# Ledger of designs, part 52: designed miniproteins, single chains, continued (4)

Each design is a single chain, and the fold is of that chain. pLDDT is the mean over its residues in the fold that is shown.

## One batch from the design tools (miniprotein)

Design m13904
Fold by ESMFold2-Fast:
Structure m13904 (fold): chain A 71 residues (1-71)
Amino acid sequence: RVDELLARIEELVGPEAAALVRSYWGAGVIDEDELRALVEDPELRQELEKKAQTIRKMADGGHAGARALAA
């Protein structure tokens, strides 16, 4: 169910952006309907990839919250 959605997102966006989605899911920040939307909407996936890149850059810069999300 949810594991299938997460696996599908990883296939579509790659492991870095998928790790961010798994982090959000584990923290309760994103729900199952939002996971489905990421599978269906390529524009949302492009925005997610940009956010993952930004968080990684912020984590490299020492931002504690970004480091937690990038791990």
Scores: mean pLDDT 72

Design m13905
Fold by ESMFold2-Fast:
Structure m13905 (fold): chain A 89 residues (1-89)
Amino acid sequence: TLEGVLTEQRILDAAKELIRERGAAATTTADIAEAAGVSKGTIYRHFPSKEALLAAALAELEAEEATRLILTEGLSLEEARARARAALA
């Protein structure tokens, strides 16, 4: 449904922002729920686990940061991905 797609994107966007601020390890499902304006139950309707949600958010952030590093520092795709992943851990 459209509502489900929009809610899933709100959850992902909230998770991505919190990961940018404090890293994946310090990001909790409760904080993501608050930032997205949803219940924890709503999160688990869209993602089977915290790990699945964080993996999806990290994959998007890694791709975005790797692109930035390639454009600003001329890194190879492999090196840019490795550095992006390290920065978000």
Scores: mean pLDDT 84

Design m13906
Fold by ESMFold2-Fast:
Structure m13906 (fold): chain A 100 residues (1-100)
Amino acid sequence: EEVRRILEETLRILEKIKETIEANKDDPFALDVAQALAIMAVTITINALSRRPEYKEVAEELRKALQPALDRLANSKTADEAIAAVDEMIAAVRRLIEKL
């Protein structure tokens, strides 16, 4: 139940970040901030789960599922590329929640 709560909160944060990018497509500063916030949110989530031995497997599964999208997000040059990367992260988190 705590794992589900943490993942659902991470999902809400990623959804808000996507909305922010969509609203500010022509603002490179907004893109940079949104990229940093998405990377930070995922990193905090993985680290929080990793602190408990019973959640280690879920944390590793999440890290493995999100790493490709995180790499794409970090290297995104346009709002559309960043949105695509965040969508992949959202899909991965949703899939993990459904598996719980």
Scores: mean pLDDT 83

Design m13907
Fold by ESMFold2-Fast:
Structure m13907 (fold): chain A 56 residues (1-56)
Amino acid sequence: GPSLRDKLLAAIGKVLDAIGDLLDAELAGDEEALAAAKAALEKAKAELDKVIEEAK
């Protein structure tokens, strides 16, 4: 399977992508895109927290 490093980098990358989507939606004033981006960010944060817990 993937290394812990690869899992962490993938999870961090998803958080960064979600932050980017949130900023783009905010600048566009798209309420639907904002809601979707917020949900994606919460999911990405949960996935990152899970990988960190698996490392302990």
Scores: mean pLDDT 84

Design m13908
Fold by ESMFold2-Fast:
Order: C-alpha cells, then structure tokens, then sequence
Structure m13908 (fold): chain A 65 residues (1-65)
C-alpha cells in the first residue's frame, strides 16, 4: 500500500506543480533515482501513454526490479 500512497501523491503533484517536480519529489521519497524515473516516464509516454499513467507504471517498474 506504500506504492499506492506514492502514486496518489504523484497525481496530486502533477496537477499542482507539473510532471518534472512530481517525479523529483516522489523519486526522493521512494529512494529512486529521479533521472532513471524521468527516463522511464519519457519512454512510456513515447508509447502513447498519458503522463499520469506513464508515471504510475514507471514507479511500479522501478520498484519491482
């Protein structure tokens, strides 16, 4: 359930501060590399996913290494 809380915070941050700030804040909170998370989100967006969906899936992929 920690990942679900982080995903909800990510969505709120994207809406209030934008994608870049949201990625940096959530990555630090989860102990992820912000640059690695940013690159994964960009790759998923390139496949046609929305910013919110891409960010959520990127977090799941990086936590499920």
Amino acid sequence: MKSAEAQMELIELIKSKGLEEAIDRVAEKLGLDPEELRNEVAALKSKGLSEVTAAQLAIQKLLDK
Scores: mean pLDDT 77

Design m13909
Fold by ESMFold2-Fast:
Structure m13909 (fold): chain A 80 residues (1-80)
Amino acid sequence: SASEAFEEAVRLGLEGQEALKAGDVETAVRLYLEAARVALEAGFRRLAREFLLKAQELIDQHEVSEELREELARLEAEVA
């Protein structure tokens, strides 16, 4: 349901924040992109954009795997 998708996206976002506090940028980016995907699939475009902006900020400041950069690009294209 949309309610379950919203709760899941928020949970993933909070897990991403905890990973970032622990210094795990790779995991934080992955979790923010997962949160954005869940939000976008449920039609929560604003929430998805907020998570994509968080992931973009981290990718701009840190080196992360190519897979995560490609996933960000795909999700940004879908939300546009």
Scores: mean pLDDT 90

Design m13910
Fold by ESMFold2-Fast:
Structure m13910 (fold): chain A 74 residues (1-74)
Amino acid sequence: MLSKEERLEKAIKEFDEKVRELFASLPADTPREEVAVKVGKILREIIDKYDLSQEEVEKLTKHVGELVAELLAA
C-alpha cells in the first residue's frame, strides 16, 4: 500500500499533469481569476482523491504556488 511519501508524490505528479493540461487547453486571454478557480478545483479533487492530511496539503500547496508562478509570472 502507498506510504505517506508515495501518496504525496503521486498527488503532486497528478496535480502537475492536470494543471499543465489546463494551461494547454485554455485560451491565452483567459482571466487570471478564472484560471485560479480552475486550479483550485483541481487542487480540491487531488486532496480528496488521495485523502491528504493537513501537512500533506500544505506541502502540495507550496508546489502549487511554484508551478502557478512559473506558468503565469515566469
Scores: mean pLDDT 77

Design m13911
Fold by ESMFold2-Fast:
Structure m13911 (fold): chain A 70 residues (1-70)
Amino acid sequence: SLAKEAEELAKELMEEISKLPEEEAKRFTEQLNELDRRFLRALLQGDEAAMRETIEEMRRLLEEAKKLAE
């Protein structure tokens, strides 16, 4: 389900963020929190298109975090 996919991405993001310097970790955490709020809103409204769009943004954020972690 989209909810499970978002949950898994959030967990991976939190793991990668934990490897970042304090300043970068704060910025990524703020972005993740914004995406989490958007996903929750879309989920409550049954808006699958918005859920998918938010998941794609989470994937992009994860790739950025991974690049900075190494």
Scores: mean pLDDT 86

Design m13914
Fold by ESMFold2-Fast:
Formats: sequence, structure tokens, C-alpha cells
Structure m13914 (fold): chain A 62 residues (1-62)
Amino acid sequence: SLENIISFLEKMKKQADEETQKELDKYIEELKANASDPIKVREIVLKIGELLGKRARERAAA
């Protein structure tokens, strides 16, 4: 559900750097603004997944 996704993102923000926190804040607001549009919600979730996956790989490589 959208609430579960937002809850997960809020949890991720607490452990993220300031730049990632700002990007996640933007996506959370976009999710809330588009809550009634399942296609847009799906697209935003995929973008968040790509961002988090990229950050995780960068940290693992360091």
C-alpha cells in the first residue's frame, strides 16, 4: 500500500545522507500528490528503487 511505501521511505531517510534525504522528501511529496493515480505511483516507486539501489551499490564499492 502507499502508506507502507511512505513509511519505508521515512525509515530510509533517517539513515540517509542529506542529499538522499532531499531526493526522498521530493519523491514522498510526489507520491502523496499522485496517490489517486496508480500509474504515476508505480513510476515514482520504480525511480525511488533505482535511486536506492544505486546508492547501495556506491556504498558497497567504497
Scores: mean pLDDT 81

Design m13915
Fold by ESMFold2-Fast:
Structure m13915 (fold): chain A 74 residues (1-74)
Amino acid sequence: SAEEEIKKAAEYSKKAGEALEKGDYETALRYAQKAIEYAKKALELAKTPEERSRALSVLHEAQKLKEEAEKGLG
């Protein structure tokens, strides 16, 4: 379901954030990429405007984490 994929995207975003705080940019990038994957699946499965909004929110968060990890890698 969209909600299950949103939950997975949020869990991987949290792991990406924790890796960023530790300066582990390679691990942060990998987790952010997983978060983006699950967020995109959530968006494809979204049937209501509310589900679509939540899926887009977690997708944007995951994309920001990916950008931050890429900046850390240089």
Scores: mean pLDDT 88

Design m13916
Fold by ESMFold2-Fast:
Structure m13916 (fold): chain A 73 residues (1-73)
Amino acid sequence: KEKEREKAAKKLREESLKKGASEEGVDAGRHTVLYMGQRVSVAEALEQAAKALEQMGEKKGAEASRKLSEEVK
C-alpha cells in the first residue's frame, strides 16, 4: 500500500504540472471523462459525458468523447 501511495503521489505531481501548463478546457474535459470511466463502464461514461459537453458548448470535447466511446467498445 505504501508503494501504491508513492506511485499515486508521483502521478499526482505529473498531472499537476500538466494541468498548470495546459489547463485547456477540451483536454481537461477529456481527462475528467476518463476518470469517470474508471468507475463505471468506460464506453457509457464517455457517451454520457459527450452529451454533457455538447450541452456546455464544448463541441470538440463532445466529439472526442464520442469517438473514444466508439473506439473503446
Scores: mean pLDDT 56

Design m13917
Fold by ESMFold2-Fast:
Structure m13917 (fold): chain A 74 residues (1-74)
Amino acid sequence: SDDDLTARLAALYGERARLRDDFAAGRLSPEEFRERMTRLADEIAALVERLTGDRALADAYRADELAVVDDLVA
């Protein structure tokens, strides 16, 4: 159901927040952070597409998230 997909999306957003905190605290290398955030962005984008039926929106989200990652590891 959409409620189940929304709950899964909320859990992934929590994982995203934790990854950012772990990176900021020095618990993840820039390489580890990039790898894990890329996988997470792929999972979130897939759920956004499933919830909205909008692949362009999902692709835009993924691109924006990876741009933020690039800025954080620069």
Scores: mean pLDDT 88

Design m13918
Fold by ESMFold2-Fast:
Structure m13918 (fold): chain A 70 residues (1-70)
Amino acid sequence: SEKDKLLAELKKYSEEIHEKIMALDEELKKKQADPNGTDEQIEELQKKIEELKKEGEKKAKELEKEIEKA
């Protein structure tokens, strides 16, 4: 059904966002441990992680509304 497709899309999207956040978190940890890592690079990665979390929540809410309409 269309609802099942939207539920699968929501799950896949949530998994993709989680993987992206985990990848950035690992990169952040490496930069923090790297003596050549700059404060600017660390701040940029932290900002990207926060932005992904916010966008992920927004998209999840939008998909949930579509699921309700299906």
Scores: mean pLDDT 81

Design m13919
Fold by ESMFold2-Fast:
Structure m13919 (fold): chain A 91 residues (1-91)
Amino acid sequence: SAKAEEVLEKLRRVRDEVLALYRKVLATDASADQVQAVLDEVREKIEEADRLFEENKDLLSKEQRREAAILLASMGVIELALIVLKKVLEK
């Protein structure tokens, strides 16, 4: 449905924003404090994506729920990577 596709487009946009933040960290000599700032922003975006999914999941087909799950999982992997990176940089 048109409403379901709008939800997926919003989820893809949030995922792309999270990927852009992660790539920026990888492309720079970011300090632990700078990685923490990005991690905080990524966490806010994941919370937004989780709310969007929970509020709209009944509108999604089985295939669309699978795509949404993959998008959410990819953002969770990035959050974990940032947590690990920050811990290593803290010395």
Scores: mean pLDDT 90

Design m13920
Fold by ESMFold2-Fast:
Structure m13920 (fold): chain A 102 residues (1-102)
Amino acid sequence: HMEEASLSLDEALERIKTDPEAAALAQRGIPVLEKYIEAKENGDEEAYQKARDELSRLITEAAERHPAVARVLATLASYIDSGDIEKAKELLEKVREAVAAA
């Protein structure tokens, strides 16, 4: 009876833990996010753009059926884009743990 108009990050991670399809989509995002972080740290503009395009496609795919995955991936992209690489790495580890728990 409560409207779930927006998911908190913790709620999104919990949904990934309990939904194997959501976990599979999140797992597909992990190598893309790793490349995105590396490209950002190395200043590799071409690798950064490629990883960003791949991640944007995955977020769009996830947004229709697995909003929890879209939320987590979009938050990670935001941290990487803002240069908050420590937060991005911390959240990525939480995603790996959530996927492993599913």
Scores: mean pLDDT 81

Design m13921
Fold by ESMFold2-Fast:
Structure m13921 (fold): chain A 72 residues (1-72)
Amino acid sequence: SPSPEELEAEIELAFARMILAVAKLAGYPEEVLKRIEELVREAEEAARRADAEKARELVEEMVRLMREADAA
C-alpha cells in the first residue's frame, strides 16, 4: 500500500493536472499556460519522489500564477 506521503503527493499531482486542464479550457494566455505546464512537470517529479510538501508548494504557485493573471 502507498505511504501517506506517496498518497498526498499523488493527490497534489492530480490537483496540478486539473488546474492545467481548467486553465487551458478557460483560455489563459500562452505564457501562463507554459509556466503552469512547467510546474506540472515539477509536480510529477515531486510525486515520483513522494515529496508531498514540494508538490503542494507547486500547486500553491500555480494558483498564485492564475490569480495574478486574473488581476492583470
Scores: mean pLDDT 87

Design m13922
Fold by ESMFold2-Fast:
Structure m13922 (fold): chain A 68 residues (1-68)
Amino acid sequence: MLEDEPALRALGLAAEAAKLTPGVDVFTAFIGALGTPGAETLEDVIAGARRMSTDDRLPGNVEHRAAL
């Protein structure tokens, strides 16, 4: 079913990214992957998660909100 494919793929990549990159948890990597269509590599997922962490549009970027 195509409805679950992006979420399942993102979850798999998020789990691998969290194992290889300390400081990136599975949930943050998963959200990053969902926000980056076509993210199929660990590098894409990690980059997406970091971008979301620095983006004031997301509720999880507390450090950058304090910097503003």
Scores: mean pLDDT 56

Design m13923
Fold by ESMFold2-Fast:
Structure m13923 (fold): chain A 70 residues (1-70)
Amino acid sequence: SEEEIKKVEDEINKLMEEESKISRPVLAQALRDGLSLEETQALLREAGVDEIGKKISEKIKEYNKLKEEQ
């Protein structure tokens, strides 16, 4: 249903917003400290960006499946 699609879309948008709130301070700190790509990736992982990214990917998969069923 359209309502289910919209609900999943809203959930994706919220997760993307949460990821942005977590990643932005880490990226800003990495730039200030002159960190390498590997060090920056490690900090992002420690901050939980990978975990949120996985949730976003799962929700996108759900969104695509719902779209295909219409």
Scores: mean pLDDT 83

Design m13924
Fold by ESMFold2-Fast:
Parts: structure tokens; sequence; C-alpha cells
Structure m13924 (fold): chain A 84 residues (1-84)
């Protein structure tokens, strides 16, 4: 959990828009209130976005996907969709 929150805090510093920053901040808040439901919502949204691809997303790789520039924009999009 701490690694995920720290990865999201770093993503906030690099976020190009206020909408993305607020979505990431709201994600940290929800992770502290209900970590299991919040992680599930993000994974479900990501898998919905990648349904027609061979990309599979799991709880185990969430932190690494956020840190990876290749997948980070797609994960942030999933977060925005899950929270808004």
Amino acid sequence: MEELINALKEAIKKAPSDVQKKALEETIKRLREDPEATVKAIIDAFNALTRDTDIKFTEENLVEMIKNPKYRPLVITAIILALQ
C-alpha cells in the first residue's frame, strides 16, 4: 500500500493537468478509506480500456505500471474513469 501511495504522489508531481492531479489526490484519499475497492475499481477500468488487447492488468503490477512511462498514461486514464 505505501509503495502505491508513494507512486501516486510522484505521479501528481508529473501530471500535466489540474484534472489529473485532482483525480490522483482523490485516489490516494479513497485508497486510505477503502484500499481493496479502490484498487479493484482501477483494475476493472484498466481492463475495460484494454479488453481488445493482449494486455492484462493485475494488483501485483499496479505500482510498476504507474512507474512505467509506456503504461502510466493508460493507468491515469483508468483512474479518471473509475473516480469520475
Scores: mean pLDDT 74

Design m13925
Fold by ESMFold2-Fast:
Structure m13925 (fold): chain A 58 residues (1-58)
Amino acid sequence: SPLDRLRELLREMETASPAEQLRLFEEIGRLLRETTDPAVLAEMERLLIAHQDRVRRA
């Protein structure tokens, strides 16, 4: 599912090299553009906001 794929990509970002992080960032962007279900997009947005909130608080 797109949500499971996003979770895997975000997890890979935490352990990836700088070069791999660039590719993962690009893949996340493509996944967001390819997702058309509004409910799935809303959940993906919540996951990204939660990730950004963690970074902001760190």
Scores: mean pLDDT 79

Design m13926
Fold by ESMFold2-Fast:
Structure m13926 (fold): chain A 57 residues (1-57)
Amino acid sequence: MEELRREIAELEEEIARLEEKIKELEAQGDEVAVKVGRAELEKLKAKLAELKKKLAG
C-alpha cells in the first residue's frame, strides 16, 4: 500500500510537470508537440485512476 501511495504522488508530480511543459510548447507554437504532450497527459491520468482504484480495493 505504501508503494502505491508513493507511485500516485510521483505520478501526480509528473503530470504537473508535463502540464507546465505543454504550456511552454503552446507558447512556442509547436502544435504537433502540444498534441503529443496532451496524449501523454491523458495516458498518465488514466494510469493515475488505475492506481487509485488499486489503493481503494
Scores: mean pLDDT 83

Design m13927
Fold by ESMFold2-Fast:
Order: structure tokens, then C-alpha cells, then sequence
Structure m13927 (fold): chain A 93 residues (1-93)
């Protein structure tokens, strides 16, 4: 049940992000992140942190975006999307 709740919140965040509703996307992802951490789902945590990084990057919050991508990479060092996100942020700083 908790894992399905986190997946639903992460998917809701994806929908809000596609609509340009960045604050709503961030809130949905942060709620998903809290659940993934509670249930020790490290893969879900990394994916959600990458999504949070993407939202911060879209908002121009480059330091916050970099931190989120780094946290995702600490969990999954070979996470290509998080590496690409971090590289894009560093090129803008």
C-alpha cells in the first residue's frame, strides 16, 4: 500500500511537471520521497530525487538542483539521468 501511494505521488508529480505546475510537482515528489525513505525503497528514493532535481533546474534553482542530483547519485552512482542533470546544472553555473 505505501509503495503504491509513493508511486502514485511520483506519477502525479510527473503530470504536474508536464503541465508546468512546478510547485505542485515539487510537493508531490517530496511526499513520494518521504514514503520511499520510510519504507527503505532506495531505488524509488533515487528516482524521486532526480525528479526533484529536474523541478529545481526548471525553476532556475541550480544549487538545489545540484544537491538533489548528487543525493540521487549517492544512491545510484551509474544513474545516467542524474549525471546528465548535474552536468547541465554545472554548465549553467
Amino acid sequence: AKKEEALTLNNLGNVYQSQGKLDEALESYQRALAIYREIDDRNGEAITLNNIGNVYQSQGKLDEAAKAYILALNIKPNYADAHNGLAAVLLKQ
Scores: mean pLDDT 90

Design m13928
Fold by ESMFold2-Fast:
Structure m13928 (fold): chain A 62 residues (1-62)
Amino acid sequence: MVGDIAEVVEDFEARNDLELSLKKGEKVEILAEVGDHYWVVKSLKTGKVGIVPKSVLRVIGK
């Protein structure tokens, strides 16, 4: 899972500076797990890093 590429399957709006806003169809790299429901990801579009719910992502590459 860490190091994998994931696709955003639902738009997500950040509620704080630790979270990352993403739009459906964007690609992210998974950097770390945070608890049961969140990943730390890096946007491949913007280079920004933040926390995103696992439910809005689909892993597509290793």
Scores: mean pLDDT 82

Design m13929
Fold by ESMFold2-Fast:
Structure m13929 (fold): chain A 72 residues (1-72)
Amino acid sequence: DTRDRILEATKKLIREKGAENTTLEDIARAAGVSRATIYRHFPSKTALAIAVTAAELRKIGDEIDEELAKRK
């Protein structure tokens, strides 16, 4: 839950103002957590970026599976 909230906040902020203008403080505020909490789930900004990408790919895969199931 907290991990997913951090990922969602990161994705939203990057879409709104780009990765270069998105800080851990912005993510913490948007997710309703502390920076320390972010670091407990993601040891670096790079790890967070990788996790966001992986979560998006997983979600796309789930959506494809759901769509394929509707065709049977």
Scores: mean pLDDT 75

Design m13930
Fold by ESMFold2-Fast:
Structure m13930 (fold): chain A 93 residues (1-93)
Amino acid sequence: SADEKAERAIELAKEAKKLAKEGKVKEALKKLDEAYKLLVEAKKQGASKEKVIEAAEAIIEAAMEVLKSAETLEEILRAIAIALRAIGLKLDV
């Protein structure tokens, strides 16, 4: 279901936050890309407003954690881009 995709996005965002805390920035960014893609699909398929907001907030929180560990401009810009996209999804519910 759409809500199941949003729930999977939350799981991936939580995994990304853990990886970021461990300094595994590249792996964290990959999981955030996957989480964002699933959230976009979930929203298009009619996931509940509450689940979309919860998943977007999880992605934003994980992206902010990546910024604390990011060492390259590319990693910083990728984390900012993901956070801004997730904020956009949250505002459009």
Scores: mean pLDDT 89

Design m13931
Fold by ESMFold2-Fast:
Structure m13931 (fold): chain A 55 residues (1-55)
Amino acid sequence: SPEEEIKRLKEELKGKSPFEQFQLIADKIVEARKEGNEELLKGYLKLAQELHDSL
């Protein structure tokens, strides 16, 4: 499910530098766009925004 995919990415981001976190999120955004998965795309964009706001 989109919720589980986003949750998995959040776990993968733990302990990584901000640069590495943005790179992982960017890769997932590209994949979600290719799949046409609007829910995943919105979730990943929100995660990127939350990360940016935390800096």
Scores: mean pLDDT 83

Design m13932
Fold by ESMFold2-Fast:
Structure m13932 (fold): chain A 82 residues (1-82)
Amino acid sequence: LSPAQLAEAEVAMYVMAAAVHRLIAERHLARGDREAAIEALREAARYYEEAARIAEAAGDAATAAEARALAEEARRRVEEIE
C-alpha cells in the first residue's frame, strides 16, 4: 500500500469506529442510560476528529471537513442529552 492508500484506510477505520460508537450511544439512550450514551458520543467525536486530522494531512480537505462536521454533530447530540 502507498502512503496515500494507508491514510485513506486509516480515515475509513476511524470513521467506522465513530459510527459504531454512535450506534452504541443510541442503544444506551433506548435503555435510558444517558451517561453511557454521552461517553459513547464523546468517543465518536474523538474518532471523527482523528479521521479529519489524517485526511487533512493527506490533502483531502473535503473528507476532513465532513469528518469535522460529524464530530460537531456528535458533540451537539451530547448537549441535547445533558
Scores: mean pLDDT 89

Design m13933
Fold by ESMFold2-Fast:
Structure m13933 (fold): chain A 60 residues (1-60)
Amino acid sequence: MEKEILRALGDMYRSLGDKFASKGKNEEAAELYEKAAELYEKAGDLESAEEAREKAEELK
């Protein structure tokens, strides 16, 4: 229930990060991936959170 909503929000932020990264907006994309990681952690999805954090770090 709540975890599914948090994960869906994480997926949305990750998707936005992907779009911003594709446009060369790496700083904004990194911030979006960091937000996705926080949402995934709250959802208990540690693997997706780790992947989102790695994507954010790669853009810095």
Scores: mean pLDDT 82

Design m13934
Fold by ESMFold2-Fast:
Structure m13934 (fold): chain A 79 residues (1-79)
Amino acid sequence: VDEKDVLRALGEIYLALGKKDMEKGNYEEAAESFVKAAELYEQAGDTENAKHAYRLASEAYRKAGDTEKAKQMEEKADA
């Protein structure tokens, strides 16, 4: 086990937590979990999963009514 494997595993955990919060309608909490997942994937060098997590964060912020944060997350997903 190396640092990047641990970071990717933590990213997967936060991704799952975010999806669970989306199902419950906890959109702000879901967005925060998706951002955490994206940051962990970035640190692991997993650019594909990081971008996916940022897109999920954007959707969650949009559902929470935070259009500005949704746009910021979309910009990160497109980088």
Scores: mean pLDDT 87

Design m13935
Fold by ESMFold2-Fast:
Structure m13935 (fold): chain A 110 residues (1-110)
Amino acid sequence: SPAEERALALLAELVERGAESPTFAVVAQVFATMLALALRHEAYDLLPFLIEMAEEAAAMAEAGASAAEILDAVIERLEELKREHPEHAELLDEMIRAVEGLRAEYLAAA
């Protein structure tokens, strides 16, 4: 789909930026995790929202936000998305848990 192609292209860009920036590596890892879960569950209708979320996270990274601040923003956005799309609540809860796991790893490394 056009959304899937756009998501994969954005992921590739974030991975390349992550090679030179630890904060962009976090953005790439979060987006890769959410995208993999969405594709596994065939939740193609979520892809535009996940792309927008990844673009917002990338903008935060460019502005100098910490990995923890970006991960907190992603969790808040996923909770908002869960309220708007209750049909995907279980999948979005799985995404929230995955991002919380990443946040715990980055806090332990600091």
Scores: mean pLDDT 88

Design m13936
Fold by ESMFold2-Fast:
Structure m13936 (fold): chain A 68 residues (1-68)
Amino acid sequence: DKATLLVRLARLLELRQHPDPFGLLEEALKLSPEEIEKLIEELEKKYPERHVPDEETRKRLEELALKA
């Protein structure tokens, strides 16, 4: 399910403090589910897990992901 993968990607981008989370998520909306899975795996390897205290950014990213 593409929507589930996009929600996972949004949470990963928020937790990893990606420099352009919204831009990357918008690009991911155009990808196939298989491509999104590959992107998630790549991001998990490149960006360390970090706590992000910004609940507003989390909500915005999750809402955008569900739009898929």
Scores: mean pLDDT 69

Design m13937
Fold by ESMFold2-Fast:
Structure m13937 (fold): chain A 104 residues (1-104)
Amino acid sequence: EVEADVASALRTAEVFGPEAGLLHAAMQAARYLVERGDEEKARRIIVEAATRLGVLTPEEAQKLADALINGDPEAVREITKHLSPEVQERLADIARAVAEARAR
């Protein structure tokens, strides 16, 4: 599943650019977190996709995975401040949605 999810994010990046691929990967990771509580698969999708897309270093990708797992939109904005403002806000929205869903 993780390999297929990463491959799907990379295909999105081929058409719409690497930041769109990162958003695709974050949405897939959020699904694992909300539907299954599978933090390890969510982490692997984010780290592998972001690193292979070259949008984040491995250290930054791990920090983004932590921020998404913890549902921390402010941490997401700080980690992704070098990306476009639109992408920063969409990633922060995903983190907030994860926090809200996992609190129920």
Scores: mean pLDDT 86

Design m13938
Fold by ESMFold2-Fast:
Structure m13938 (fold): chain A 66 residues (1-66)
Amino acid sequence: LTPEQKEEIKRYLISLGVSEEVAERVVELLSQGRGAEAGALLMNEGGLSGEQAQDFGKFAKEKLSE
């Protein structure tokens, strides 16, 4: 992930009420290709619903495709 992609992903998660600490851990997991673990972290510690985690997955996929 580029620095710009990392910042945008963190910003998006913070806008959903995720803490900066959890958002940074999610970005680290995504940079390692550990998307399933990132999704689980968002639901268990980030406070996101399954729907919000799926929407985030779509957002991250779009950003990686641009």
Scores: mean pLDDT 79

Design m13939
Fold by ESMFold2-Fast:
Structure m13939 (fold): chain A 55 residues (1-55)
Amino acid sequence: MLSPQQRASVAALARHMLAEGVPLERAREALRRWADAESLDPEEVLAILDEVHAA
């Protein structure tokens, strides 16, 4: 599971990408690759993107 600080960082990155007009599918791919590089669970990271997009 992600720490609260990791969740906040992912949410901030997701908000930034969507605010800059990055398409959702491109944001998903970027965050999945980032999660793999950081050894984080990609499903948890993508769930945060979905939460940010739905807000």
Scores: mean pLDDT 81

Design m13940
Fold by ESMFold2-Fast:
Structure m13940 (fold): chain A 74 residues (1-74)
Amino acid sequence: HMEELRKKSLEKYEKLAESGKIPVLDFARALALRVLRGDEEYIPLAEKYAEKLKSMGKTEEADRIREAIQRARA
């Protein structure tokens, strides 16, 4: 029920980031906040976007997302 609705909302949000309607960094930060709240299902997606930020030269921002993941896993 509710998990499927959350999953579809995340997919729409990702498409908005990919289409440029929202900044990729803002989407990555939203994922990091969800991971910190205990939504561990978002960890792989947050790691994917941290790597993308690093490839774009945004190393400091990528490191902040990775720190959020590390804290959630501790």
Scores: mean pLDDT 75

